# Designed miniproteins, single chains, continued (3), part 108

Each design is a single chain, and the fold is of that chain. pLDDT is the mean over its residues in the fold that is shown.

## One batch from the design tools (miniprotein)

Design m11756
Fold by ESMFold2-Fast:
Structure m11756 (fold): chain A 98 residues (1-98)
Amino acid sequence: SVENLEIAVALSVAGVDFLIKAEARRRGKEVPAEVEAALDATRQLISDYLRGKASAEDVRARFDELAALIRKAYPDNEQLKAELDNLGALIDELIEAE
């Protein structure tokens, strides 16, 4: 169960990354540096959490920061919003499964 949740979280993060890069390409622009940094920080913190090196609260706070930045950068992207909601739910489920 926990192992399947870890895989689901990793796939959801990859989906968010893919959609961000696809949207940036469509607009002929680069991904905002703050969004890329927040995505990398979120990936690292999830990895650290799974290794017992970070708190659940830190993961949630970093994800909330990432989600806010993405919603601000791409407010009309419904697929990104749905994937962010899904990732948030998976993170909450992973935290509760410990």
Scores: mean pLDDT 85

Design m11757
Fold by ESMFold2-Fast:
Structure m11757 (fold): chain A 94 residues (1-94)
Amino acid sequence: MSLAEQALEEFKKVAEEVISKLDEETAKEVRKIVESLEQQVREMIAAGDERSALALIYHAARELAEWLKSKGYEEEAEKMEELARRLKELLDAY
């Protein structure tokens, strides 16, 4: 499994943990973001743009963390921020 594929699976795992703690409407929006991200990332990997795929996952994690924090989900935002930090380390090493 490529680094970008591993990053996508980790993002999906953290996102499902976060979704389980959100209200129904917020959970719906996060699921749409995850589905859209997965499609775009898989298309980038298929095109050989693995670094771009990894960068997209990193930016999505950061944006989602800020959005969750703005809605008062501070603990859930922290989980996404931790994921973003790990993804940045992978991106910087790639």
Scores: mean pLDDT 86

Design m11758
Fold by ESMFold2-Fast:
Structure m11758 (fold): chain A 71 residues (1-71)
Amino acid sequence: SAKKREAFKEIYELAEEYVEKLEKASGQEIPVLEDEAIERAKELAEKYGLDPETVLGAFNLTRAIILQEKN
């Protein structure tokens, strides 16, 4: 389905945005960024009719990969 490809692209974009913000964040901002990212991942799950835990897992894996590549 085209919708599943669009969902993955939005998850990837969310992960890139999260990493970009994380690199510029102070220690006090990190918990807020984490909570906002989790909430947005859940919103993407609802938007695309996907399981929230699956979308969170995809987001977590994607952000980990991006963080490793940005060394």
Scores: mean pLDDT 83

Design m11759
Fold by ESMFold2-Fast:
Structure m11759 (fold): chain A 93 residues (1-93)
Amino acid sequence: SLLEEMFERVIEALEALMPPELAAQTEEMVERLRRLLEEASDLPEPVQLVLFALKLTAELARIEATLPPEEAGALSRKAAEIFAQALAERRAA
């Protein structure tokens, strides 16, 4: 589905965004996001979008808690931009 394609594009963009030193945390985050989508696949689309956004926010907050304060928030801001762009492109399609 177009929604599943959108989620995969967001996940791929997030993987590309993450620094190599966070590879293990990134892989774990991606696995948890994909598991959420599988478990939520029967839910209405707006619910899937909200759950994905909340899970992504929680996972990024967990990763950022392990980073220096100077780098904290940068990942979340970039991830929010990626997600917002994907949503805008999907609404335009």
Scores: mean pLDDT 80

Design m11760
Fold by ESMFold2-Fast:
Structure m11760 (fold): chain A 99 residues (1-99)
Amino acid sequence: SMEEKIEARLKTREEQLRIEAELQAYIEVLKKKNPNISNDELSRKSMELMKAIVNNDQEALDKLLSQFSEAERKEYEKLKEERYKQMTELLRAYWEKQG
Protein backbone atom coordinates (compact mmCIF):
# COMPACT_ATOMS: atom_id res chain seq x y z
CA SER A 1 0.00 0.00 0.00
CA MET A 2 0.97 3.67 -0.16
CA GLU A 3 1.19 3.72 3.64
CA GLU A 4 3.65 0.77 3.60
CA LYS A 5 5.82 2.54 0.97
CA ILE A 6 5.84 5.78 3.00
CA GLU A 7 6.81 3.92 6.21
CA ALA A 8 9.67 2.18 4.35
CA ARG A 9 10.94 5.57 3.07
CA LEU A 10 10.76 7.10 6.56
CA LYS A 11 12.67 4.11 7.98
CA THR A 12 15.52 4.53 5.46
CA ARG A 13 15.79 8.24 6.44
CA GLU A 14 15.47 7.66 10.22
CA GLU A 15 19.18 8.18 11.04
CA GLN A 16 19.45 11.36 8.89
CA LEU A 17 16.26 12.82 10.41
CA ARG A 18 17.43 12.08 13.97
CA ILE A 19 20.80 13.75 13.34
CA GLU A 20 19.07 16.82 11.84
CA ALA A 21 16.65 16.99 14.80
CA GLU A 22 19.51 16.75 17.34
CA LEU A 23 21.45 19.54 15.59
CA GLN A 24 18.38 21.83 15.48
CA ALA A 25 17.60 21.16 19.17
CA TYR A 26 21.24 21.79 20.16
CA ILE A 27 21.38 25.12 18.28
CA GLU A 28 18.06 26.24 19.83
CA VAL A 29 19.26 25.49 23.39
CA LEU A 30 22.63 27.22 22.76
CA LYS A 31 20.88 30.38 21.49
CA LYS A 32 18.59 30.47 24.54
CA LYS A 33 21.54 29.86 26.89
CA ASN A 34 23.64 32.62 25.27
CA PRO A 35 21.68 35.09 23.06
CA ASN A 36 25.00 36.78 22.12
CA ILE A 37 26.58 33.55 20.82
CA SER A 38 28.40 34.13 17.50
CA ASN A 39 27.57 32.30 14.28
CA ASP A 40 31.17 31.02 14.24
CA GLU A 41 30.80 29.49 17.73
CA LEU A 42 27.40 27.96 16.81
CA SER A 43 28.95 26.42 13.66
CA ARG A 44 31.93 25.05 15.63
CA LYS A 45 29.74 23.51 18.37
CA SER A 46 27.28 22.10 15.78
CA MET A 47 30.17 20.53 13.86
CA GLU A 48 31.53 18.98 17.09
CA LEU A 49 28.09 17.52 17.88
CA MET A 50 27.64 16.17 14.33
CA LYS A 51 31.11 14.55 14.47
CA ALA A 52 30.34 12.95 17.85
CA ILE A 53 26.97 11.60 16.61
CA VAL A 54 28.36 10.25 13.30
CA ASN A 55 31.30 8.55 15.09
CA ASN A 56 29.03 7.25 17.92
CA ASP A 57 31.45 8.95 20.35
CA GLN A 58 29.62 8.83 23.71
CA GLU A 59 32.49 10.51 25.60
CA ALA A 60 32.45 13.49 23.21
CA LEU A 61 28.63 13.69 23.44
CA ASP A 62 28.74 13.64 27.26
CA LYS A 63 31.41 16.39 27.26
CA LEU A 64 29.38 18.63 24.92
CA LEU A 65 26.19 18.17 26.96
CA SER A 66 27.98 18.63 30.34
CA GLN A 67 27.99 22.41 29.67
CA PHE A 68 24.16 22.38 29.89
CA SER A 69 22.29 22.75 33.16
CA GLU A 70 19.82 20.00 34.11
CA ALA A 71 16.95 22.20 32.82
CA GLU A 72 18.77 22.92 29.51
CA ARG A 73 19.55 19.21 29.03
CA LYS A 74 15.87 18.34 29.67
CA GLU A 75 14.83 20.98 27.10
CA TYR A 76 17.39 19.58 24.61
CA GLU A 77 16.01 16.01 25.02
CA LYS A 78 12.43 17.31 24.59
CA LEU A 79 13.30 19.45 21.53
CA LYS A 80 15.18 16.71 19.64
CA GLU A 81 12.18 14.35 19.97
CA GLU A 82 9.72 17.13 19.02
CA ARG A 83 11.80 18.16 15.96
CA TYR A 84 12.19 14.52 14.87
CA LYS A 85 8.41 13.96 15.13
CA GLN A 86 7.66 17.21 13.25
CA MET A 87 10.07 16.29 10.43
CA THR A 88 8.71 12.74 10.05
CA GLU A 89 5.08 14.00 10.08
CA LEU A 90 5.87 16.68 7.45
CA LEU A 91 7.63 14.14 5.19
CA ARG A 92 4.78 11.61 5.68
CA ALA A 93 2.18 14.24 4.69
CA TYR A 94 4.30 15.39 1.74
CA TRP A 95 4.75 11.84 0.36
CA GLU A 96 1.06 11.01 0.89
CA LYS A 97 0.11 13.99 -1.30
CA GLN A 98 2.73 13.07 -3.96
CA GLY A 99 1.44 9.45 -4.27
Scores: mean pLDDT 84

Design m11761
Fold by ESMFold2-Fast:
Structure m11761 (fold): chain A 64 residues (1-64)
Amino acid sequence: SEEEVKELLIELEELYSKIKNPSPEVSRAIADALELLGTSTDLEEVKRAIEEAIELVKKELAEQ
């Protein structure tokens, strides 16, 4: 749903703000998720891309 996508975007933005130097992998995943948000009509595809970006950000934050 659109509301779930919005909530995931807020979480991604909050987590991303905590990274000092995002890796190319994290930067690419976020860029891909935002591109899908702007171009895709499949909200489940968009949601999965944002969730993947969130997981990568969380992993990088745990390792820093």
Scores: mean pLDDT 81

Design m11762
Fold by ESMFold2-Fast:
Structure m11762 (fold): chain A 67 residues (1-67)
Amino acid sequence: MSKLKNELLKTIGEIIATIGDIFDLDQQLKTASASDVQSLKDQKKKLNDYLKKLKKKMDKIDKEIKK
């Protein structure tokens, strides 16, 4: 129980950090040169994919806690 709660809190922290990184990339995209836009979009896509994985992990841990 306590171990799963600690894992949940760590996962939530990683989600918050990843959202912050995506926000920073969105700010960079507003001022990016044409040559940098594709690289920044690729980085944002990877972070969004990672965020989806973290949310699935959070849901799994939450279900285990409720059991």
Scores: mean pLDDT 82

Design m11763
Fold by ESMFold2-Fast:
Structure m11763 (fold): chain A 83 residues (1-83)
Amino acid sequence: SVIDELKWLRDNVASLSREELRERLKRIIEMMAKVSEKLSKEEIVEFMGYLQGTLEIVAKRDPELAEEFAKELEPVLERIRAA
């Protein structure tokens, strides 16, 4: 699940290269876009919590990459909010 990918990434941010981290973040965006119509309100809240925590850890290591990810994720989050 997207939440499992976020949990894994959060635990492994320090062990990944910048390129591996970018690929993992891109995968999360793609997964989120595909499941946006299938998520319950409770799953959305849980996702947002893990997303925020993961972004904070990424931002401490690489603020530029965290900003890039947040910008790419924004259209997906808007679609989820509208559903």
Scores: mean pLDDT 77

Design m11764
Fold by ESMFold2-Fast:
Structure m11764 (fold): chain A 59 residues (1-59)
Amino acid sequence: MFSSLSYQDAMYEAGYRMAKSMLELGYSKEQVLDAAKSMERLTHQPEILDGAKKAIEES
């Protein structure tokens, strides 16, 4: 039931890398954010959305 921070860190990194790749492929920041919100809703993993938002801010 209790998980280490490694899983949450991996989910954050996955969201960050996904968003960065999508931005490099020419998707808009709005499209990337919408995709990240959909993933967060489906997986209940807020770290994915947080990672994606960081990539959007850096790009």
Scores: mean pLDDT 79

Design m11765
Fold by ESMFold2-Fast:
Structure m11765 (fold): chain A 75 residues (1-75)
Amino acid sequence: PTSEEEKKKEKEVAEEIRKLLEEKGLDAALQYLLEKSKDEDPAVRGGAGKALIDLYLRYGTEAVKQALEEVLALF
């Protein structure tokens, strides 16, 4: 149960993560995703979650987990 504006914001966050993936690769997309997952806005966090699911579907669970571990090691 989200408003249309919240759904739009979620979609926009997911699309920005997809653009970063295409332009700068998986590590850059995951860094941005992790930043958005900590946002105070639940719609922004929702968009990050949707993008993560999309990455798992595109690259598989193992590849995304390995990239996430690498990014998390930087923080």
Scores: mean pLDDT 76

Design m11766
Fold by ESMFold2-Fast:
Structure m11766 (fold): chain A 81 residues (1-81)
Amino acid sequence: MSEEQKKKFLELVREKAKESKDKELSEALYEAADIIEKELRNGKSLDQAEMTAVLKLSEKYSEEIVKEVAKTLKEARDEVE
C-alpha cells in the first residue's frame, strides 16, 4: 500500500466515524484511526496496525463495537486497495 493509499484509508475511516449515529462506535472508529496512524508511522504494516487497534479497543469497548470497527476497517481497506 502506498503512502497516498494509507492516507486515503485513514481519511475514509474517520469519515465513517463522523457519519456514524452511534456515539460509541464513532469514538471507537476515531481511536482505531489514531492507533493505526501511530503504528504505521512506527514502521508497522497495515495488518499489524489494524491488529494492534482491534486488541487495544477490545480492552475498552464491547465485543459488538469491536466487531463493527473491524468490519468498517475491512470495508475502508477494500475501497482503497
Scores: mean pLDDT 85

Design m11767
Fold by ESMFold2-Fast:
Structure m11767 (fold): chain A 82 residues (1-82)
Amino acid sequence: MREKAFEVVKETLLKMGVSEEEAERLAEEVTKMAEELGVVEVIAEGTEDVKLTVGTVASLIEAGKEEQAREVLRLMKEAAEK
């Protein structure tokens, strides 16, 4: 599941125009954060809502807002539990 989640994040960033090198770096950071928060399986499902959310999370990490990025992933976890 981790590998599938990483690929979903990387592909999403590439489609947003992020370079291959930056997409790979950000995908690793997002996937690591998702693993710590227990949402890897949610990201691995690759729904359109998840793709929008991981794009937002990557943008927050790039802006140095890592705690806000973690908050967005926590909200995604809560939404998936409904």
Scores: mean pLDDT 82

Design m11768
Fold by ESMFold2-Fast:
Structure m11768 (fold): chain A 90 residues (1-90)
Amino acid sequence: SAEVEDLVELAKQDPSTAVEELVRLSETNPKLAAEAIKALGEALPKSVYDAIVKSFGKMATPEQIENVLKYLKKLLSDEDYERIAKLLKS
């Protein structure tokens, strides 16, 4: 989607603002936030991606994290899901 692609490009230029936008998406559209988290993992170096996911986990509410994880479980392999779930809870 255009929104996910825009967030990926934003994350390449300004990862802190991308985290803020990801938090907003987790509140308004948790399914799209989960799709964005998957797309970021495909587009970014692992170190940058892990930093973004950890920052999101620190800024988002427990309810927002739980809602995003619900959609991520359907989008990711079991191994990728477990890795990201640990990053979000760190």
Scores: mean pLDDT 88

Design m11769
Fold by ESMFold2-Fast:
Structure m11769 (fold): chain A 123 residues (1-123)
Amino acid sequence: MVEELIRNGEAVGRIEELLRRLSEAFDERDIYLLLALLYALNNPKVPLSPETAAFLEELSKKVPNLDILYASDEEVLKVLDALEEHFGVTLSQEVRDAILREIELARKEGLDAFLERLEELLA
């Protein structure tokens, strides 16, 4: 699914949609999909569109680390701040805390366990 969104040049638009949904209501599936898209964009298995590549270049100028699974909590919050500024959305502290918890869980259990949970949520 995430590779198809990247291949079709839809990844940036999907990130915007997910952020707007999360600004309105807490949803664990939307958090996992957002994290999977951010991870896949930093670790692309398919070619990025010029628009997606330009988005990542601009984002990388504002944040010290785009690899959210290896970023510190402070670096993750800077990524969220940059996304909120770029798309004109505001995430609640509850959503931000949930994102940090899922990233910490992915760091502790490993990438394979994170991807397995994502596949279960998207099934």
Scores: mean pLDDT 79

Design m11770
Fold by ESMFold2-Fast:
Structure m11770 (fold): chain A 80 residues (1-80)
Amino acid sequence: SLAERAERLAANFEKLIAQLEADPSVPASVIALLREILEAIRARDFAGAVAALERLQRENPEFRFSDALVAELRALAAAA
């Protein structure tokens, strides 16, 4: 279901944020935008989550993370 997919995606973003917060080389701005994505997913605001993702990628073009997480977020936004 959409709810199950959203909960799984949120859990995966929580794990990613925890891992990145442990790394002092990761900018606070990246962590803030990832938290914005997570809050939007939790609110079922998938359009807002995609907007925050696009801002993260625009402001941090060198930052890379899971293609699977990006694909799932975009798929949920398209389905909502």
Scores: mean pLDDT 84

Design m11771
Fold by ESMFold2-Fast:
Structure m11771 (fold): chain A 74 residues (1-74)
Amino acid sequence: SAQDLVDAYIAKLKEMVKNKASVDDILAFHKKVKPGMLEAMNQAGRQSGVLLATWAVEFAGALFEARRLERLEK
């Protein structure tokens, strides 16, 4: 289901951040998963809106954390 796909991608994203993935790694992951997310959203219609919003929030959080760690290591 679209929910399972989103949950799996969020879990992978969180593991990447835990392993101190770079900003570039996180951006590359987002770019890789975005087409699949949009396709799932289109298939599920309005019901997938919350799933896309959840992904967007988690991705933004991961990107901010990666940027924060990068700045902290300076």
Scores: mean pLDDT 78

Design m11772
Fold by ESMFold2-Fast:
Structure m11772 (fold): chain A 71 residues (1-71)
Amino acid sequence: LTPEQEMEVNEAMVRIRAAVLGIELSRRVGEEKAREIMEKALEAGLKALEESGGDVKVGVAAVDAAVEAAL
């Protein structure tokens, strides 16, 4: 994979993590609040992924941390 393609795959993995958490959150806190939390979590995850040079583990951890902080 090119670096560009690798970043696209890594971004997709971060987005998938956010989507899975969003589904579970919507059952727990309702769709509206879950959407707000997940928008912020996805933004944090994608920023962390970019700042780490494409480290999926860092991106996913940032999604998880943002969700925990919002609850």
Scores: mean pLDDT 82

Design m11773
Fold by ESMFold2-Fast:
Structure m11773 (fold): chain A 57 residues (1-57)
Amino acid sequence: VSKEQARTLLQNLFPDEEFSEETIEEAAKVLTEGKEKKLPVSEMLARAREVALRELA
């Protein structure tokens, strides 16, 4: 998963928020790992959401 794909996903999930490059990169890593493990889309989205929420906390 590319950083651009992760950025778009996070913007769709949190349209009023701006995320750091570090958070976007971490989300891309989590999504790539989820894809490699063949996780359900819902689990991959939950993990990406947790990464975003860590910055927002």
Scores: mean pLDDT 76

Design m11774
Fold by ESMFold2-Fast:
Structure m11774 (fold): chain A 77 residues (1-77)
Amino acid sequence: MEIEKVVEAVREAAKKYGPLALDFETARRIAEEILGKDHPLYDEAVEAAVDELGRIREQYLASKTLEELKKEYEKIK
């Protein structure tokens, strides 16, 4: 499915370059390269790409925060 392919490409880019190295313009460009700007689902693909990038960033930061909280807890005990 077209949108799913765009989401997968965003995940791969985040793995390769780091999730914080990607911005909304990069996510939009990935959708454009896969579907083309004239595709009927282009706007939905861009939205899915941006949402997936946001989710990956939040998950990455949440993982770091959890590890920091665990380390602080372990230092006390």
Scores: mean pLDDT 74

Design m11775
Fold by ESMFold2-Fast:
Structure m11775 (fold): chain A 66 residues (1-66)
Amino acid sequence: LTPEEKATALALVQALMAGDREKAIELVDKLNLDPETKERIKKAIEEGNYREAMELLSQALAEKEP
């Protein structure tokens, strides 16, 4: 993970914790993830499954770390 990607991921977690769905979805699009993973995270956010969205995000970022 680049420092920029990590900062975006932290901002996304903060948006999810604040219940800011619109901001969270915007931040997902700024992450360097494959489209399928982004859509899964966005769907979880839209469904109000913020815990699932955070779990999906954590897993996707772990797969990207060297």
Scores: mean pLDDT 78

Design m11776
Fold by ESMFold2-Fast:
Structure m11776 (fold): chain A 66 residues (1-66)
Amino acid sequence: DVDRQRALSERGLDIIVDELAQGASLSDAVRKAADRLGLSPQELIDMLARDRTELRRIAERRLAER
């Protein structure tokens, strides 16, 4: 389900952004996001890569909120 995968990608990105805002490294942020979603870091990266276009839109929105 594309909508479900998108929701997971968006949640993963939100966790990564929150961790980075708190001073975590990118690798630590990805690991923590993957752990919270029940994924491996590689699974999360692969999922984000597949949703690249939507992820870019979400990232731009998150940056604009600052």
Scores: mean pLDDT 74

Design m11777
Fold by ESMFold2-Fast:
Structure m11777 (fold): chain A 71 residues (1-71)
Amino acid sequence: SMEDLRAMAEAIASAARSSRLQLALEVALGQAKIDVDSPGPFASLEELRAWAAELGIPEEFLDQALAIFGL
């Protein structure tokens, strides 16, 4: 049904968003010159921002990286 297709599309979009969040973090880490591995997948932008703040990544670098990935 169309509802099942929408649910599948939303699940795929959510997975793609999680991948883009990880890529945005990797870009921000590179810009900040912080040599750590990204943790596993992030469930939300809030979790990503909290983790980035703990590592001392400037919010401006993360925001720029997020914008590049349309987040």
Scores: mean pLDDT 78

Design m11778
Fold by ESMFold2-Fast:
Order: C-alpha cells, then structure tokens, then sequence
Structure m11778 (fold): chain A 73 residues (1-73)
C-alpha cells in the first residue's frame, strides 16, 4: 500500500511503500530543507534564523543518520 505525506515545510508530496521508507524520505527532506536554509543564511551567521535552522538541520541529520548511517546531504 502506498503512503503519502505532504511536507509542511516545502509542500512536497512524499510517497513510499512502507512506513520505514516514508520516515527515511521525510527526515532526508527535512535535513535537506534545513541545509538549504543554512546555506541561504551563511553570510549572516549571527542571525537568529541561521542559528535556529542550523540546530534544526543537526537534529534532523542526527535522526537520518540513525535510520541510514550512509546518508549524505
């Protein structure tokens, strides 16, 4: 059975055959989204937004690496 989830951050529709695959795709998308935000704000490293997205990226990446140790951004 195909699972679908609409990301509240990007609006992207994620699809998967299993809950495990969906979780991997969800956390990968979250990590990539936060990485993109960190890159967009890298010239303003003292901003509150930069620090928030950096922390969110590290959190999402940490979860992703527990699910898939070979994951790379």
Amino acid sequence: MKLQYVSPLTGEVLTAETEEELLLKLYAELARYFEKKVEELKDEPDSEEYKMFLGAKESALGIMLQLDPDFKL
Scores: mean pLDDT 75

Design m11779
Fold by ESMFold2-Fast:
Structure m11779 (fold): chain A 81 residues (1-81)
Amino acid sequence: DGVSYLQLGIIYARQGNIQQAIQYAQQALRQLTGRARQYVQQGIQLLQQGNIQGGINYLLSALYYLQGNYDLGDQYYQLGQ
């Protein structure tokens, strides 16, 4: 389930386990489409660049979007920029 992998990616990123966060986000990416996929892809790129907060914010944006909370998803997307 892409949502479950995305949640694990966020948990590991918050713990500072960036390598594990990227692995789980990549697993989520393989199961996602559309805007959520784009947000996860951008989040992974930011995590790889050392922008941990930006990466987490993009992953949260994808998660809230997938849960149907579009307003909160858009807010975290703006924070990730």
Scores: mean pLDDT 85

Design m11780
Fold by ESMFold2-Fast:
Structure m11780 (fold): chain A 105 residues (1-105)
Amino acid sequence: SERAKAALDRLVAGEPISAEEVYDILNLSEEEVAKLSEEQQTVLEFIRLIASRKGDPSYPIMALLGKLYYKNVDLGTVLDALVDAGIITEAEKVSILELVKRAFG
């Protein structure tokens, strides 16, 4: 839990994390999530949404991408961690980054 919180702090700061730390983040309890900062919660919500693959609700995904973009979170670093963890492909990472550039750039 402490390790997962530290990994979220690093992602918010634009620092890389390991695939193992991505899975630590996904295993956070509701009690632990309630203790996270707003920035950490937004990163976690994005990771959970992508990892769950619960359909293509483009609106919730775009709203979270916009929050991350305007909070200056390094989306490239977050997406690299998801690729390394096997949650998304490199092609999906490129597609998400191009969507962010078109919508918010």
Scores: mean pLDDT 79

Design m11781
Fold by ESMFold2-Fast:
Structure m11781 (fold): chain A 69 residues (1-69)
Amino acid sequence: SRAEAEELRAQADRYQALADQYKAEGDALLKEHGDSEEARKQAEGLYRLADQGYGSAEALRRKAEEIEE
């Protein structure tokens, strides 16, 4: 249903927002502490979390499209 598709898109938007936040945090760490091994490892972890969030958002949007068709 349209309502179900809208809820899936809302969930996707939340995952994307969280992923954007993780990416921004990783970018900030590298700008402030890019010469630190610890900062680079933390940024790698944040980028992996961002990638997972973007993947979840994409999957949810695809599912929403299938429900509307």
Scores: mean pLDDT 86

Design m11782
Fold by ESMFold2-Fast:
Parts: C-alpha cells; sequence; structure tokens
Structure m11782 (fold): chain A 100 residues (1-100)
C-alpha cells in the first residue's frame, strides 16, 4: 500500500504552483512551434527549481543535484519534441492532482 502522504505545506504548495507555471510555459512553447532548445531551457529551469528545494531541505547534496540535472538534460535531449510534449502533459496532470 502507498505510504500515507502528509498534505503539502504552504511552501511546498507555492513550489508546486511555480513548477506548474513553468510546465505550462514549456507546453505553450511547443504548441507555438518554438525550437526544442527554447523548450528545454524552460524544462531545465523547472528541474533546477525542484533540485534547489531538495538541497535546501537537506534531502540531496549540491553535487547530487548537479549530477541529476546533467542526467535529466541528457535524457531530455534524446526525446523527440512529441515525446517531450507528452511527458510535460503527464507531469502537469500529476502536479495539478497534488494541488487539488
Amino acid sequence: PPLPRQPLSEEERKLAEEYLKLLEEAIKAIEAGKPKEEVLKIVLKAAELILKYGVEQGKISEEEAEKMLKEFKEYLEKLSKEELYELLKEEKKVIEEALA
């Protein structure tokens, strides 16, 4: 069974809202026909936001955050624009459900 999850703190809710805004910006960039490079910049900014919070909370080290960001960038660069679009839509749905 999944562990009972504590409701999001006000700080975690604000972080999730900022993350969601960046996901929506990336989705809109794809829909507007922007180059993949512009979309990746927005997605990486969203990832950096989450990783920075993890470091500030002592959950991960700064070195681990840098490694995770590099590996995530390499993963995203391998995706097609269509695969990236589907990934962003699924992630948006997960975050919207967490904020509900």
Scores: mean pLDDT 82

Design m11783
Fold by ESMFold2-Fast:
Structure m11783 (fold): chain A 71 residues (1-71)
Amino acid sequence: MKISQEELDAAVSILGLATIYAASRNAGDEESAKLAKEGLDKAVQAFDAGNYEEARRIAEEAIKKVNELEK
């Protein structure tokens, strides 16, 4: 199978966001879980369309926003 660097980078970022979503949901952090889920859905949609660079950016932006919700 042929895996591009962009596809790999996007997959890693999406996996990171999915982990944050699962952790937030398990902790009962509804705001972080909702934000992570919205970002995850958009990133997966971009990835499925072959827009790996966009998928990576969406995932990274969602992770940053969740981190800024600290409390």
Scores: mean pLDDT 82

Design m11784
Fold by ESMFold2-Fast:
Structure m11784 (fold): chain A 64 residues (1-64)
Amino acid sequence: MTISTSLHGTQLTIVTSTGTSVTQSTETFANEEEAQKRKAELDKENEKLIEERLKELLEVLESL
């Protein structure tokens, strides 16, 4: 599962990829600052997902 974000002015485009499915949504904010804040939040969630997957892989390697 992968989350990708792109910012265009006050518009934030969110693309979510799951298996063979791709979903796109766009959110419009009052200003660029709010859009940037939302993007940062999503990026943080994506980092958490990557960290969790990496942690599982490391646990398997350590149990070798």
Scores: mean pLDDT 76

Design m11785
Fold by ESMFold2-Fast:
Structure m11785 (fold): chain A 68 residues (1-68)
Amino acid sequence: MSLEEDLRERMRSAVRTLLAHGASEAQIETALEAVARQGVADGLEPSRAEELKREALEEARRRLEEQR
């Protein structure tokens, strides 16, 4: 698995877990930011990590709207 694939999977897992536990959008965003920083530390381009974070946050927002 590439660094990008690993980061995408970690972000998806984080969103899934946090939503299952009733986390707020702010809590999910904070967690995704931490995961993205780790991806950059592991050698991923910062712009790519931001794109993956944005994608995951968009999915989280969509799911939070569905809970309302």
Scores: mean pLDDT 82

Design m11786
Fold by ESMFold2-Fast:
Structure m11786 (fold): chain A 65 residues (1-65)
Amino acid sequence: GAAAREAIRAVLARLQRQFGLSEAEVEAIERALLAGDDAAAVAVLSRHMSPVTARAAVHELRRLL
């Protein structure tokens, strides 16, 4: 729902500031999460952080859905 999307967007905005994600990468991660494609979200995040950290971030984002 709208509240879940707002919560995800808030976390993604923080990750964008912390790790330097582009706007296109943030949109790709949001689309992947909404499609249930956690592997695609991890792949985008892993460009900017370790795969372990990327998986942890995706797990936390999934809990907000």
Scores: mean pLDDT 85

Design m11787
Fold by ESMFold2-Fast:
Structure m11787 (fold): chain A 75 residues (1-75)
Amino acid sequence: GLVPDFKAVDETGVYEAAKKNPEAAEKLKRLISQMVAESIRLIAAQWEGDQAAVEEEAARIKKLQEELAKIAKEL
């Protein structure tokens, strides 16, 4: 569905941490949305055989993963 079930995440404590830090929650939402968009672009580039685009999208996804890890650490 288009609406994520955030209650399921509460068991991990991540959702509780995000409630205490709304700015961090907004950054996480933006990074997740961007990662989804870049993942779709990577799949499209792989399907088209565009190696340059594949390399660019893989690099962007890697940077987003590193940013997500940093925010999760600072929550």
Scores: mean pLDDT 71

Design m11788
Fold by ESMFold2-Fast:
Structure m11788 (fold): chain A 74 residues (1-74)
Amino acid sequence: SEKEELARRARELARRALEAAARAKAAEDPAVRTAYAIAAIGDALEGALLGRRAGDEEAVALAEEAARAIGGEV
């Protein structure tokens, strides 16, 4: 169903956001850090929106975790 596809996409975006947030934290170059932080914010926002539409609380929680993880990096 469309709802199941949205849930799958939301989880994928949340995982990508967490990966980007981790890369931002590990980056020594400020430009690289900013690029990963932007990617993490974008994927986290999309993941949270799609997760809410799908009713996937785990996807929303992962997206929010990614957003919090980058909160001090920009």
Scores: mean pLDDT 83

Design m11789
Fold by ESMFold2-Fast:
Structure m11789 (fold): chain A 82 residues (1-82)
Amino acid sequence: SEFEKVKKEAKELMEEGKNSKSLEEALEKYEKAAKLITDFLKQQEERAKAGQPSITPEQVKEIKELLEEAKKNAEKVKKELE
């Protein structure tokens, strides 16, 4: 499914961020993960408004938890770069 694909890609970006060789590379990966999830959620909101099938409330909760993790990791890296 599209949900599983986005979740997999976001998790892979998060893992790459965690294993990055530099803080700058880590930040780029976490920000890419956050953007991927944010763009996906906007698409799902648009589908719901159009009366089209969208992801379930449980899937929304799951992907939002991953988004918050990505944002927190990006913020932590930003503080270390200052």
Scores: mean pLDDT 87

Design m11790
Fold by ESMFold2-Fast:
Structure m11790 (fold): chain A 72 residues (1-72)
Amino acid sequence: NKALLAADARGLLARREELLELARSPDVRSVVAAEIQAVALDWLVSQADLSEEEREEARRLVEEVRRLAREA
């Protein structure tokens, strides 16, 4: 179970650039989609067995997505 959650978290990290583009979009639906993915990643990181480096990368991605969404 923990390993599957880690795989899901890594999948979201692999789509980092896509998530940042969605968060910066003028389309509200894209921004909402990015926010939902950020919430999912934040939860996955809290539950999954990830390395410290992976957790730090995920934390930075979540913070950046939330920052961009607020500025939109």
Scores: mean pLDDT 81

Design m11791
Fold by ESMFold2-Fast:
Structure m11791 (fold): chain A 82 residues (1-82)
Amino acid sequence: AVKEAEELLEKAIEAIKNENYKEAQEYLEKVREIVEEGKVSDEEALELTRKALRKAAEIALEKGVQPEDAKAMLAKLDALEA
């Protein structure tokens, strides 16, 4: 369940990078379904959230959207890991 959700999240992020937003939405819906069905614990849901934020920060940096916002997201992730 957790690994399946992680793989789907990774595919969603890859689809976002390719501007395939509909495909990304389908993968995100499957991740949400796994979480809602209680197939992951609260700790596992938090790990998925951390992974999503880290990948989102990478995409933001790559697209040059807002370097300061990307740094802020990474700093929040580091604070949660500390």
Scores: mean pLDDT 64

